# Designed miniproteins, single chains, continued (5), part 47

Each design is a single chain, and the fold is of that chain. pLDDT is the mean over its residues in the fold that is shown.

## One batch from the design tools (miniprotein)

Design m17614
Fold by ESMFold2-Fast:
Structure m17614 (fold): chain A 83 residues (1-83)
Amino acid sequence: GTGLLQLLKELQENVEKSLQNAENIIKQGGSEEAAQLFRQAAKIYQEVIDKLTNSEDISKEEAEKKIQEGNELFEQGQKIAAA
């Protein structure tokens, strides 16, 4: 199945990017609020990975909703960091 492996790869990349953004903000003495939003986004992406890999029943639709929640937190973090 190409779809699941591709989704997992994209989610892992989103976790790494979110954590890297949080670390960069802290290293630069930037917004702790923005860093926290990126950490929250990373946690949501990781929860989706864990549910998809650990034989928990999660539908593709439910996974997509969780990913959207993570994306919204990531975008909010970017907006605060840019201010």
Scores: mean pLDDT 85

Design m17615
Fold by ESMFold2-Fast:
Structure m17615 (fold): chain A 78 residues (1-78)
Amino acid sequence: MGLEEDLKKRAEELRKQAEELLEEARRALREGNLREAAVYATAAGIYAGMLNLAGDKEAAERIKKEIEELEKEIDEKE
């Protein structure tokens, strides 16, 4: 134990951070802060990429899909 436990904890932390950033992006979008929403969505994408590298492909793909939907909404509101 140790390395595998650390990888699991890292994946959990990355997932939590990505989801928190997505929620911040959604909030900014609802408030009309398109630039802020885009920044949070981009940050969430970076964490989703790291999550995929950490081995949680399913969660990473789900988060990337949510980011794509958010980016589409941001583009529509420009």
Scores: mean pLDDT 82

Design m17616
Fold by ESMFold2-Fast:
Structure m17616 (fold): chain A 88 residues (1-88)
Amino acid sequence: MEEKLKRAEELNEEGLRLGAKALEALAAGNYAEAGRYLRRVADLTLEVARVAAEVLSKELGIPKEEILEKGEALAAQLRALAAELEAK
């Protein structure tokens, strides 16, 4: 559990860093670059959901499938936003 929590923290830190780069790209008017960073955040979101599914399923009895489904939905939203930005 502790090792998996550390992995989740590392993934969250990487996500924040990529999110900041996406914001910088948006501020610069570089929508294509912002879209690429958002797609990478979406990929990390799926990894975090996988870790959360293992931890919360074991500790709180929450179904893994429910957590993974929510993670996939969020990743899909981020990818849709990236596609809209890339189309500008």
Scores: mean pLDDT 80

Design m17617
Fold by ESMFold2-Fast:
Structure m17617 (fold): chain A 68 residues (1-68)
Amino acid sequence: SSMKQKEIEIAELEALVEMLRFQNSESLKPHLIKHVEQIADLKGMTEKEKEELIKKVEKEHDELIKKR
């Protein structure tokens, strides 16, 4: 539903903020993933939605590291 989509969008934005905090090193990726998992849990996301959010954040973090 549109309401659930807005919750997912907010979780994605919060995850992007954490990604920016941990953008400086590949070694910080496990800490980033832990924070994203906590965001997903707090937002009441399903396991599938959580996995998709984690994959998206991992991909975007990898791309940021490669651009450095």
Scores: mean pLDDT 76

Design m17618
Fold by ESMFold2-Fast:
Structure m17618 (fold): chain A 107 residues (1-107)
Amino acid sequence: GAEEAARYGYEAGYRAAREARNGEEAARGAGEAAYEAGLRGGGTGAAAGAGAAGSGAEKGARTKEKSLAAGLAGGSAATAAATGSTGGSSGEESAELARRAGEGAAK
């Protein structure tokens, strides 16, 4: 269910931020963003949110606020694409939008 996907999103986002050498607070922020994305968009949302959080963290996010912003922007973009799209390639589009949103938020 959505809650289970959200929990996996938290773990993935947290781990991605930690592997990027972010501090504990930034990692928790990335996990929280992926968790919220998972609640709104299920597994696809959680994965996209976690990916965006990790990308943002690696490319410039050094605070919880920046990591959370990157994850939320990515998760929101992924959720909008997943819920509004009627095409078969929505998953790839969601992932790409999430990465771009994460990169933008990290600036």
Scores: mean pLDDT 59

Design m17619
Fold by ESMFold2-Fast:
Structure m17619 (fold): chain A 63 residues (1-63)
Amino acid sequence: SMEEQKKLFEEVRNKIKEYIENKDFGKAVKIYQENKDKLTPEQRKELSLFLAELIKEYIRKQK
């Protein structure tokens, strides 16, 4: 259902944030790749941009 898909989107987004905060880039990318085909094209694009932005912010803070 649309609601189940939205819940999956939110769960994956939260996990990506958690992994990046724990400096686990590999797990963040892996969870995105494992779930991207279960999401809408719009949700997939949003998650990929979210992942990229979190990685960018992480790199910025480590300098």
Scores: mean pLDDT 82

Design m17620
Fold by ESMFold2-Fast:
Structure m17620 (fold): chain A 76 residues (1-76)
Amino acid sequence: SEVEKFIKEAKEKYEKGKEVLDWIRENGPDVLAAMPEEKQLEVAELIAYGSLYELVEAGVDVEAALKKYKEEMAKL
């Protein structure tokens, strides 16, 4: 499963993603907009990994959630 592979890879980036999320929470989202585009993309990826892994640790079925999201997006 692509989700299982992503979760495994996410663990390698989880700590960095968590650090970035905490930094944004402290400094506000406006600081992200002030960064060069290349850095914004790197930060967005780390945020995605950190957020996904927080959901997995909270016991959310990420695979089921992603399937539902895909179904909803297909209706648009």
Scores: mean pLDDT 68

Design m17621
Fold by ESMFold2-Fast:
Structure m17621 (fold): chain A 94 residues (1-94)
Amino acid sequence: SIVDKVKELIDEYIPKIEEAVKNNDVETLVKLMEEFLKKVLELIKDEKIKKRLEEIGQKQIAKIKASTDPEERLKAADNFLAAAYTLASEEEAA
């Protein structure tokens, strides 16, 4: 299922995100979030869900770039992962 594939991606990306935040490596964190967005977009077929995912992803990535606090960056990444899971559930229900 699409939800299962997105859950597997989330589980794969969480330790990478945590490592980038711990190392204060904003460039790697942004790259991970952009890669995650691309991979989830490839799983979504509905154009409206794709647009919502892209808009949420771009907003959270922008927040990561603007934030000076590692905790704020981690929260933005977590919000993006949660939104991707929710939108994958909407895709599967459609």
Scores: mean pLDDT 88

Design m17622
Fold by ESMFold2-Fast:
Structure m17622 (fold): chain A 100 residues (1-100)
Amino acid sequence: MEEIKKKVEEFKKRGYDLAQKIAEALRKSPEEARKVVDEAMEELLSFGKDLGVEEIAGKLADTMAGVADAGIASGNPEEALKRMKEAIDKYAKEIYEKLK
């Protein structure tokens, strides 16, 4: 149980770091944001595969990409960051339930 909790905590921290990176890119340009989102999706999918939760990681990656696209359209990086963090929290709970 403690090992699983540490893995989930690491996943949340990594997700939050990627969400922050995406939000910073959104402030610079749409082109930069798209590149950062693509890189973040690859990192999340790779990490999810290593944990045996590829399906959940894929759902999070899709959600984060959608939130980033909405952030580009609205010009609101702070709202995008908040929504990405909410998605990370949701999927982190699903990972915990799957791994227990």
Scores: mean pLDDT 81

Design m17623
Fold by ESMFold2-Fast:
Structure m17623 (fold): chain A 108 residues (1-108)
Amino acid sequence: MEEEERKKLVDEYTDKMIEALRQLEEISRKVAEDNPEYADLYRLAEAALRGAIDAVRTGSPEAVRKAMTVAEGVGGLIAEVDPRYAEEVQKLADEVRKAGEKAAELMT
């Protein structure tokens, strides 16, 4: 694959991860308003996803995979502790996982 096309695809997958973060931030805002006891857990999920996006930007596939593992762990904990958003969070986690894995595969 040409380097220019690889960069374009990595940017495209990064954009998908950023969109997922925006949706997670909206859920987190609702949680902070209605159930502040869970707010820190959702903020941790946001931080983990931002870490994965930053790892993609820095071009470290190992850092992307490590950040994704943390994000998946936090997502699982959210599903156990606060099932109200479990379906939405799981959908976002799946989208981020697929995008992050594809970005990591395209990195040197």
Scores: mean pLDDT 78

Design m17624
Fold by ESMFold2-Fast:
Structure m17624 (fold): chain A 80 residues (1-80)
Amino acid sequence: SAAEIYKEIVEKLSPEDAAAVGERGRAAVEELLQRDPQASDAELVRAYLEAAIETLREKGKFEAAELMEELLERVLEELA
């Protein structure tokens, strides 16, 4: 499942990087809900994973970022 793939990616990160990804993802979802309380599941997932990807790129974790991009594409196809 998508949740299992996400866990596998995060499990390979340092605790600090995993925490940063989760924090940034949750913050992005909260910001979206403040702007659009009616945001769809697809929009919420996009906000979270795009923030996660950006965080990983900022930390130089390009392989993990690429895996998160593949996960985002897969989840958005399932929610369409």
Scores: mean pLDDT 86

Design m17625
Fold by ESMFold2-Fast:
Order: structure tokens, then sequence, then C-alpha cells
Structure m17625 (fold): chain A 87 residues (1-87)
């Protein structure tokens, strides 16, 4: 699960970086939260990763981010929750 969470977070970061480059700094907060989720997941802090991912998802919904970004963040939240349950 940790490797799946890391891979999902890396893919989500890549997608958000593309939107930040094309559509501007409104995507910066989501990008920072996705990066925080990745760092915490790599450290094995699944509680922290879940919190950061949930905050990222809430922020993405608030700015009406594309469904693709919202679905990626939902996948990270679910993977972080599963990783936490496996401890």
Amino acid sequence: LQQQLIAAAEGTIEAIEIYREKYGSRYEPILELARETLELARAGDFEGALEAAQKGLETAKKIDAPDSIIRSLEAIVELARQALEQQ
C-alpha cells in the first residue's frame, strides 16, 4: 500500500504541476498539499498523509478543480486510509 500511495501521489503532483503552469497560482495550494502527502507517505506517516490528502481534496473542490484532479486526490485519500488500517 505504501508504494501504491507514493505512486498515486507522484502522478497527482505531475497532473497538478501541468495545471499550475497553464492556469496559474490557484493550483499552488493543492500542489503543496500533494507534495506534503508524498513526503509523509515516504516517511511512513500515514495519519499525516491522510490529513494532508483530505485537505488537498477539500481545497480542490473549493476551487472547482477538474474532475481528473479531484478523482486523483480521492484515490490518494483512499490509499492513505487503507495504509493506516494495515498498521
Scores: mean pLDDT 84

Design m17626
Fold by ESMFold2-Fast:
Structure m17626 (fold): chain A 80 residues (1-80)
Amino acid sequence: SGEKAAREFEERSRLILSQLPPDVAEAVRPLVERFVEALRNGNGLEASRYGSELLQTLIDLGADPNLVLQLSLAIEDALS
């Protein structure tokens, strides 16, 4: 359910964010929090929107493509 998906995503995203530059991690933190909240509330449409915005923001900030890929997979797993 949404609570389990949110918890598993929080653990995976925490590890990924720890590998980003601190300024990049802080810039995307509000989007991660909104994505997790949407998962907990069972709002798949809002979760998909925040997930896409999170990935685009990381790309725009020049984040490591390997970390962007790992986060993309974590988002897809959470939405499945």
Scores: mean pLDDT 88

Design m17627
Fold by ESMFold2-Fast:
Structure m17627 (fold): chain A 99 residues (1-99)
Amino acid sequence: AAAAIAEQVRALFEEALARLEEAETPVAPEELAAVREALAQAGLVAEDELIERALKAARELAEEVAALVRPLLEEDLADEELVRAVLLWLAGAILRRLQ
């Protein structure tokens, strides 16, 4: 059921927010710039430090969330494409919670 998957995604999201300061995955300057532009086009503007922190936390969840939502998709998306889309969505969601 879609509701059960949404609850699991929410639990992972809240866990990532609780561990936001512990995220150690490095962010390349070009990746930070690309994510900043994508988020700005969605109406989200934040300082690079905050975007970097959100992106680091999102990276830790992106593959798990992508695996959880894949059965709900009607399109045959490549794994890299789905993980990238989930990464951007999670980073934006984290930024909205921090602001």
Scores: mean pLDDT 73

Design m17628
Fold by ESMFold2-Fast:
Structure m17628 (fold): chain A 91 residues (1-91)
Amino acid sequence: GKEAKEVVERILKLAEEALEALKSGDILEAEISIGMAYIVLGVAKLTGILSEETAEKLEEALIMLEDGVKSGDIDKAEKALKKIREILESL
């Protein structure tokens, strides 16, 4: 549905901001963007906007992104963004 796409697009934008912050060495900014993405995901899950399967896949991708930021692994963070884009394309 339209609301599900809008939520995933918002999460993707926050994830893109986190990756750009990581590339710039601004780890705090990257962590803030990831934190905001988790809040958006949590609200969408609680309100039933996202299916359980979609929410689970997004959570896995955000965990991967957070691991990439904490370890300075840009390739891992880029792989996480690719997963979020694939989820968006499936909606």
Scores: mean pLDDT 89

Design m17629
Fold by ESMFold2-Fast:
Structure m17629 (fold): chain A 120 residues (1-120)
Amino acid sequence: MEEVREEAIERLEEALAEVKRLVDYFAPHMSAEQKAQVDAIVAALERKVAEIQERIAKATPEELIKLLEEARRLMIEAMRQITAAAPAHLKPELEQQREIFEDQLDRVLKALIEKAKKAE
C-alpha cells in the first residue's frame, strides 16, 4: 500500500502539471481578464489536489479509491471551467485537450485502483 500511495501522489502531481502546461500554452491567446480567471481556477485546483495528496498519504485502500475518484472529478471540472473562461475561438481546442486529458487520467487511475483493490 505505501508504494501505491506514493505512486498515486506522483500521478496526481503529473496530472496537475499537465493542466498547468495546457494553460501556459494557451495563455498568449487570452485577455488579461481571462488569464486571471484561468489562473484562479488553477490555484484552486492546486490547493484541492494538495489536500487530497495529504489524505492519500494516510489512506486505507478503500479511502485511496474514493480520493482518486474525487481528484478525477476536481481535475475534469477545472478543465471545463478553464474552457468556459477561454475565448470562443480556443474552446474547440481546449475541449479536445480535455478529452485527451480525461482518457489519459482514466487509464492511470484505473491502474492505481486495481493495485489498491489487490491490497484489500
Scores: mean pLDDT 88

Design m17630
Fold by ESMFold2-Fast:
Structure m17630 (fold): chain A 71 residues (1-71)
Amino acid sequence: SEAQKLRDQAIELIKNNTWENLSKAGDLMNQLYEMKADDELKKVHDAAHERLQPLGRESREETDRMVEEER
């Protein structure tokens, strides 16, 4: 099915464990959710997002610190 193909593609992108591929997997998952909800795939994507989140969070925290003079 088309849903299964999108799911398989999203999983493969998530396995590559890069922010760019995680973003692409998210786009495929949005298409999948319009056809069939998949809570298990969402959990896998959320876990991958949390693993990559430190990179984005560090950049944001450093910028906020420079602007607000946080200690």
Scores: mean pLDDT 64

Design m17631
Fold by ESMFold2-Fast:
Structure m17631 (fold): chain A 87 residues (1-87)
Amino acid sequence: GMSDIQDLLAQHKARLRAEYEESKEALDKDPSASVYTGSVLRLIGLTLDAVQELRRLGAPQSVIDDLQAFGQALIAELKEYYDKLSS
């Protein structure tokens, strides 16, 4: 039901946030373009996989848009963090 879809959305957001925090820790250890690029591609892939799962379950477009916006916000924050470390 809709409650199950909202719970799944929350779970995907929590996983994306955890991957973002791990990406920041990886950049703290190695602020290289390779680590940054790999981290961005991983966040993109996880967001796409989560979107596909939600679409398969019949999630409304508002839920898909929410998850996509969340993933893009984390990617933007990671870029800002990388730019700060590489300056």
Scores: mean pLDDT 90

Design m17632
Fold by ESMFold2-Fast:
Structure m17632 (fold): chain A 67 residues (1-67)
Amino acid sequence: MKELIEEVQKKAYELGLKAESVQEAVEAATRLADEVARKHKLSEQEAAELRRAAIEAALDGFLEKQA
């Protein structure tokens, strides 16, 4: 699980850097996390944790671009 979270966070951060809006960053991160959760057959609880981590990373990337 930790390894998946780290991989998704790195990709989500990059998506945040490329996003034109907060909405786009959140949508892209959510889509990425849901794809990974489906591929690895994660539980609903694990998928929720992954989604939360991805959204946070994408928002960090988006904010970094604006700084």
Scores: mean pLDDT 84

Design m17633
Fold by ESMFold2-Fast:
Structure m17633 (fold): chain A 86 residues (1-86)
Amino acid sequence: SQAYKNLAKGEEAYEKGDYETTAKYFLESAQGFDEAGDYLSALMAYVKAIEALNKINGSSERQKELREKLDTVYKKAEEADKLTGS
């Protein structure tokens, strides 16, 4: 899927020290997983995007925005778990 391709591109950029490109691809990957209902993979990709932003000076507002998106996906994951629970 495109979400997995974006995840791989993000990991490649991270190994090259290109944290802006890393954050972009991990964010696109997280959005793709969220749209597909794969909330666990979306959470992991958002965490990776935030970790990349943490290596970029002056990224505090961008980190805050991604943490808010992470929180939204976490709530969707909890709701999905409640629907599959007895």
Scores: mean pLDDT 83

Design m17634
Fold by ESMFold2-Fast:
Structure m17634 (fold): chain A 98 residues (1-98)
Amino acid sequence: MTMWAALGLTADRQLVVAIARTEAEARALVEAAGAEIIGVSTDPAEVAELMARLLAEDPDMEITLLLADPRDPAQRAYLAELLTRLAELRAAAEAAAA
């Protein structure tokens, strides 16, 4: 089953990432958190790349991660892959800067 991620920025420039089974639900979670939607994707690699770019521009940016159902193994698997890819991208950027 395909998972959807929606990304948004709050007025205070906090990053909100919501993972859900539908695009509409992911978007609704971001909007409920007070964030303006800046992107949606089904691919955790695309989400990780966008997050890595935003964090490179603002390293002090706070991140809020939301799962529509935290007990759903598919949503947890998507989040785990997203966090792994984000860590790899950030480590590669730090290695390139050194």
Scores: mean pLDDT 84

Design m17635
Fold by ESMFold2-Fast:
Structure m17635 (fold): chain A 84 residues (1-84)
Amino acid sequence: SSLDRPITQADVEALVEELEQLIGKDLVTSSSKFVAGMSLAPFYQRMTGKKSTLLTEEDLQRIKEGLEANIGKTWREVLEAVTA
């Protein structure tokens, strides 16, 4: 399962590049981001402090920093931590 694969720098850069295209747009309605069927919305909400997902450059920076801090951990570990 991709949930049990460690997060790499390449994974972070690929996800950040996709999110850069969504700046100024509603992240949920424009693109629901999932890893192995799990929504990343709780992670985004935890990193940004917002329930609304209209993505700003500052929001993206916080998401990027949160992902980079978790390189080497699995997506399962990261998503479990933000739902605990």
Scores: mean pLDDT 71

Design m17636
Fold by ESMFold2-Fast:
Order: sequence, then C-alpha cells, then structure tokens
Structure m17636 (fold): chain A 64 residues (1-64)
Amino acid sequence: MKKVYVLTRVKVDPEEIEKKLKELGAQEGDVFTDHELGLTGEPLDKWYRYEFEDFKFVKEEEVT
C-alpha cells in the first residue's frame, strides 16, 4: 500500500489534495508541502501532516 504525506499550514479539503497527488503520480514515501502542491486556504497556527494511502485520505495529525 502506497503511503504519501502532505505537510500543510493551510486548511484544505483532503479530496482536493487527493486529486493533486494523482495528477503528480505520487510514489510511496513521498512527502509534499502545501506550497509544492499549490494549496491555498485559511492559515493554521500549526503544521499538520495529512496521511494518504493509495491516494485516499487516511488521517491528519498535528506536527509536534
């Protein structure tokens, strides 16, 4: 199962991220930032890590 991570400091819909990851042909273990994916949205006060498996959103976690 291919796991991909996205680090974001903007509030985004996971479905929009899924579309971008598919378009880029993301590989297992890839890590993208919100900037690299061109994500825009409401600023967050902390970084979050979004986990995707086989281009499907699994979970989000605050980066400690």
Scores: mean pLDDT 80

Design m17637
Fold by ESMFold2-Fast:
Formats: structure tokens, sequence, C-alpha cells
Structure m17637 (fold): chain A 81 residues (1-81)
């Protein structure tokens, strides 16, 4: 059932969004630098390229880090397709 599959995927994406919000809050409190593992995590758990961009912008990522995150997102999307 494709409709049921989409609903389950959307519920899992809501959990992913909450996790990303938690990551943003931690970085704001600790003032930590964005590491490559953070870029991979955001890319793997974001449903869209635009959301990858928004999360990284909220974390204060550089333009180069944003570009890298988007490239990682595109790679993960190809692997999952």
Amino acid sequence: NPEEGRRIWEENRELGKKTLEGLIEVHKKTKQKIEDDDLRFIAANSPTEEEVREVLEKLGATPEQIEKGIKLFREFKKMLS
C-alpha cells in the first residue's frame, strides 16, 4: 500500500526533524564547530535539499559546508533510489 508507506515515511521524517532541531539547539548552546559527521547526519536525515540548507544555515555553516551537505544529500538520495 503506497499511501500507508508514505504515511510511515512521513512519521519517521517528523522524528528526524525533531532530532535535527535538537542538534541545532545543542550547537547554539555549546557553540561547537560543524564537523563532517554533522553534515552527513543532516544530509541522511533531511527529506529535501532545501531542509539540508535551512538546518545548516541555522547552525551557522559556511557556504562551502552547505554545498558539501547538499552533495552528501544527493549521494544518499541516489543510494536509496
Scores: mean pLDDT 72

Design m17638
Fold by ESMFold2-Fast:
Structure m17638 (fold): chain A 102 residues (1-102)
Amino acid sequence: AAARVPELVARLFDEDPEVRKQAANELGRLGAAAVPQALEPLIKMLTDESLDVRKAALQALLNIGEAAVPYLKKHVKEILKAFNGDPEVFTLIAGLLSLVKK
């Protein structure tokens, strides 16, 4: 698991958006094992040019859970700007932020 995290983080910046999407999905499946190394790279992928990559990164952060909440709060303005007017992404962010109130 830990040996794969640097490889997957590198793949988040691949030229191929399908490779970036798969790397985000795999980091999400690793959950807590991807923390802390994957948190900042996944936040950067929330502003990716590909909507599929941005959605995969958001889902990965949701799968990581509580450890991702402070990073999302810190970058919420950048994330909302990147997803301007997308109600699906707003719902996902609102859901994840709600975890901190429980």
Scores: mean pLDDT 75

Design m17639
Fold by ESMFold2-Fast:
Structure m17639 (fold): chain A 85 residues (1-85)
Amino acid sequence: AEKRAEELYRAARGGAEGAGELTRRKSDGSGYTASQILAIGSAMSAALGAKLSGDEERGEEMARLAAERAGELGGKGALAAYEGM
């Protein structure tokens, strides 16, 4: 149980670092916003919460939603933020 929680914590930290990279790249004229990055993070948090409660099916649903939102952002940074979670 503890080991799984630690793995999820590390994934979430990676997602925060990816989101930071996307924010820095925003100055390059990408059409994305901080709220779009947060929308990906919200969906990933829901996926992780579902997996922690044993609801694997819901976890996969939320992970797919996060991937869809990451696709809407476009660019390499969007996937980095998503994969880090």
Scores: mean pLDDT 55

Design m17640
Fold by ESMFold2-Fast:
Structure m17640 (fold): chain A 59 residues (1-59)
Amino acid sequence: SRQEFRERLLARVRALGDKVLAAHPDAVVEIRVDGDEITLTVTVDGETRVLRLNVDEAL
């Protein structure tokens, strides 16, 4: 189901955030869920990277 897929995708995004924090303990990691969009924002050493994933478009 779409909900099951969303939950699995969110778990993977959280795991990715944990890996970033393990490599860069001073990093700021934010995960936002807005309907079918999951946004991962990582700030390390003043540089911000944004990864946007859409549940409906993810294969």
Scores: mean pLDDT 78

Design m17641
Fold by ESMFold2-Fast:
Structure m17641 (fold): chain A 77 residues (1-77)
Amino acid sequence: AMATVNVTVTITVSDTSATVSITAEAPAVLTSATVTFTSFVKNTPVSATVTGTGVEGPLSVTVASPVSGVAASASLS
């Protein structure tokens, strides 16, 4: 059966002029989803939720940023 899955991603930046895009990727079970952040406070974590649809099974989340000084983590919920 197809299911909707939420993934949370947390980002911290050292520069407030940063723009960061977060992508949740589906090797088998989710549609790719992207969230863009355009407003940061230095050294303050920012979280976002991305939603996808797929089937029951494993999934992966890829976090990418073109900006130096970015610390990021991702979790499935």
Scores: mean pLDDT 50

Design m17642
Fold by ESMFold2-Fast:
Structure m17642 (fold): chain A 95 residues (1-95)
Amino acid sequence: KIEELRREIIKKVYELMDELGLSDSEKFIAILFLDSVIRYAIENGLSDEEIEKLINELKETIIRVFGLTPEQADKLNKVFEEIKKIAKEIVELAK
C-alpha cells in the first residue's frame, strides 16, 4: 500500500516536470527531496499540519532554485496539493 502511494508521487512528479520542460536531473532532484521529506515525516511521526508546512517549503525552494515562471509555478502548486494528500496518507499508514 505505502509502496503504491510512493509510486503515485513519483509518477506525478515525472509528469509535472515533463510538462514544465525540466531536465531528467531536475526530476531526480525533486523526487529525492520529496522522498527525504516523506521519510523524515514517517521517522518523526509528523502531524498533517507539519507535513503540509514541509512540503510547502520544498515547493517554494523548487520554484526559487529552478527559476520557474509564474505559469510553471501555478502548475506545480496544483500538483503539490495532490502530493500533500498522498504524503499525509503514507505517513498515517506508516504509524
Scores: mean pLDDT 81

Design m17643
Fold by ESMFold2-Fast:
Structure m17643 (fold): chain A 91 residues (1-91)
Amino acid sequence: SLEKEVEEGIDDIVLGVARLLASKGLLEEAAELLEKAAKKTKNPKSKARLLTELGEVYAKLGDLESAKKAYEEALKLDPDNEAAKAGLAAL
């Protein structure tokens, strides 16, 4: 559907922007962007991708408790998410 295509496109842009922010050390800004996007996203797999990236950003910030919660929530939405499994195992 058009709504699903638009949501998938927005999620890809958000992930790209969040990764760029994180690469520049703007980790708190990256986390805020990902949190807002994850709250608005209806698609479970898209939300899992956003939460996985959020977990990685929290881990880089040293917030291991928030990182763990984000990865665990991502795995509830998409149990096959390899990045979330790897992130959780690395905590």
Scores: mean pLDDT 85

Design m17644
Fold by ESMFold2-Fast:
Structure m17644 (fold): chain A 96 residues (1-96)
Amino acid sequence: MVKQPFVDVSGLSDAEKVALAQGALAHLQGLKEWLEKNKDKFPEELYEKMLKLVDEMIALFQQIIANPAKAQELMKQAVELAEELANLMLEAYEKL
């Protein structure tokens, strides 16, 4: 089974959930900037799909920061989006 980071937050305080979400948000913003700078290296359709997933994950982590009580539900959704993004990135690299 693939390890799913950030899926179990039940043992974390609200402050720890917010800190984790802030860290994830910073990494996703960095990934978005990298994708935008390297958009010419990817097929347009795959680039647009990857960018959309990153934007959706950014929105989820922003919601966790605003309401850490929803972290468990939103983290599950973020992990699912991260798995889709990883699969699209692998597909894009195989076509290079």
Scores: mean pLDDT 78

Design m17645
Fold by ESMFold2-Fast:
Structure m17645 (fold): chain A 114 residues (1-114)
Amino acid sequence: MERAREGARRAREGARKAEEAAKSGDAKLAAEGSRRAAEGATEAAVAAGDSKDPEAAREAARAAREAARKATEAANAAVKSGSDKKLGLEAQMNAGVAAVAAGVAAGNAEHAER
């Protein structure tokens, strides 16, 4: 239970960092923000799978989805700026990891209702 809420908190922290990076268009900030969002979304997905509380699992899944969305926005801003192609690709890869983690978290939350 506590782990799912901790995962949700970490995913929301990553989402905030990705959101700030998206506003700046800075490829380095986007890579860092998307990495933090991917880490938080992954922790939320694992914690949702281990949760016996359907509400905590759903909260973790919602937080992972928000982190994935913000990571994608940051990656898109970095690619559009064109300032660093390698960091822009890294941000896009991290956004992809966050999106996969969000999907896993949603599936885990569905199974926690049984």
Scores: mean pLDDT 82

Design m17646
Fold by ESMFold2-Fast:
Structure m17646 (fold): chain A 83 residues (1-83)
Amino acid sequence: DLQTLLSLVQSSKSKRPDLYALAQKLVAQGKSVKDILEELFLERSKTMDRYSRYVLAGVAKALGVDKASEKILEEVDKLPEEV
């Protein structure tokens, strides 16, 4: 739920102030929990390697955030192959 999401983001504020600020902005805009999670997953994926992005896409899909999973996989397909 929204309260659980905010608690998790707040607990990571000292580690990821950028994600905290983004989540706070989206809550203020009246975005749904699913929309907030989609944006957070997409922002997080930008700093991850190819393998980690595949894992993150799987987690997003497992949590029902299918749009985030699809967008992450689409961006991964545009990256050079990692050996």
Scores: mean pLDDT 69

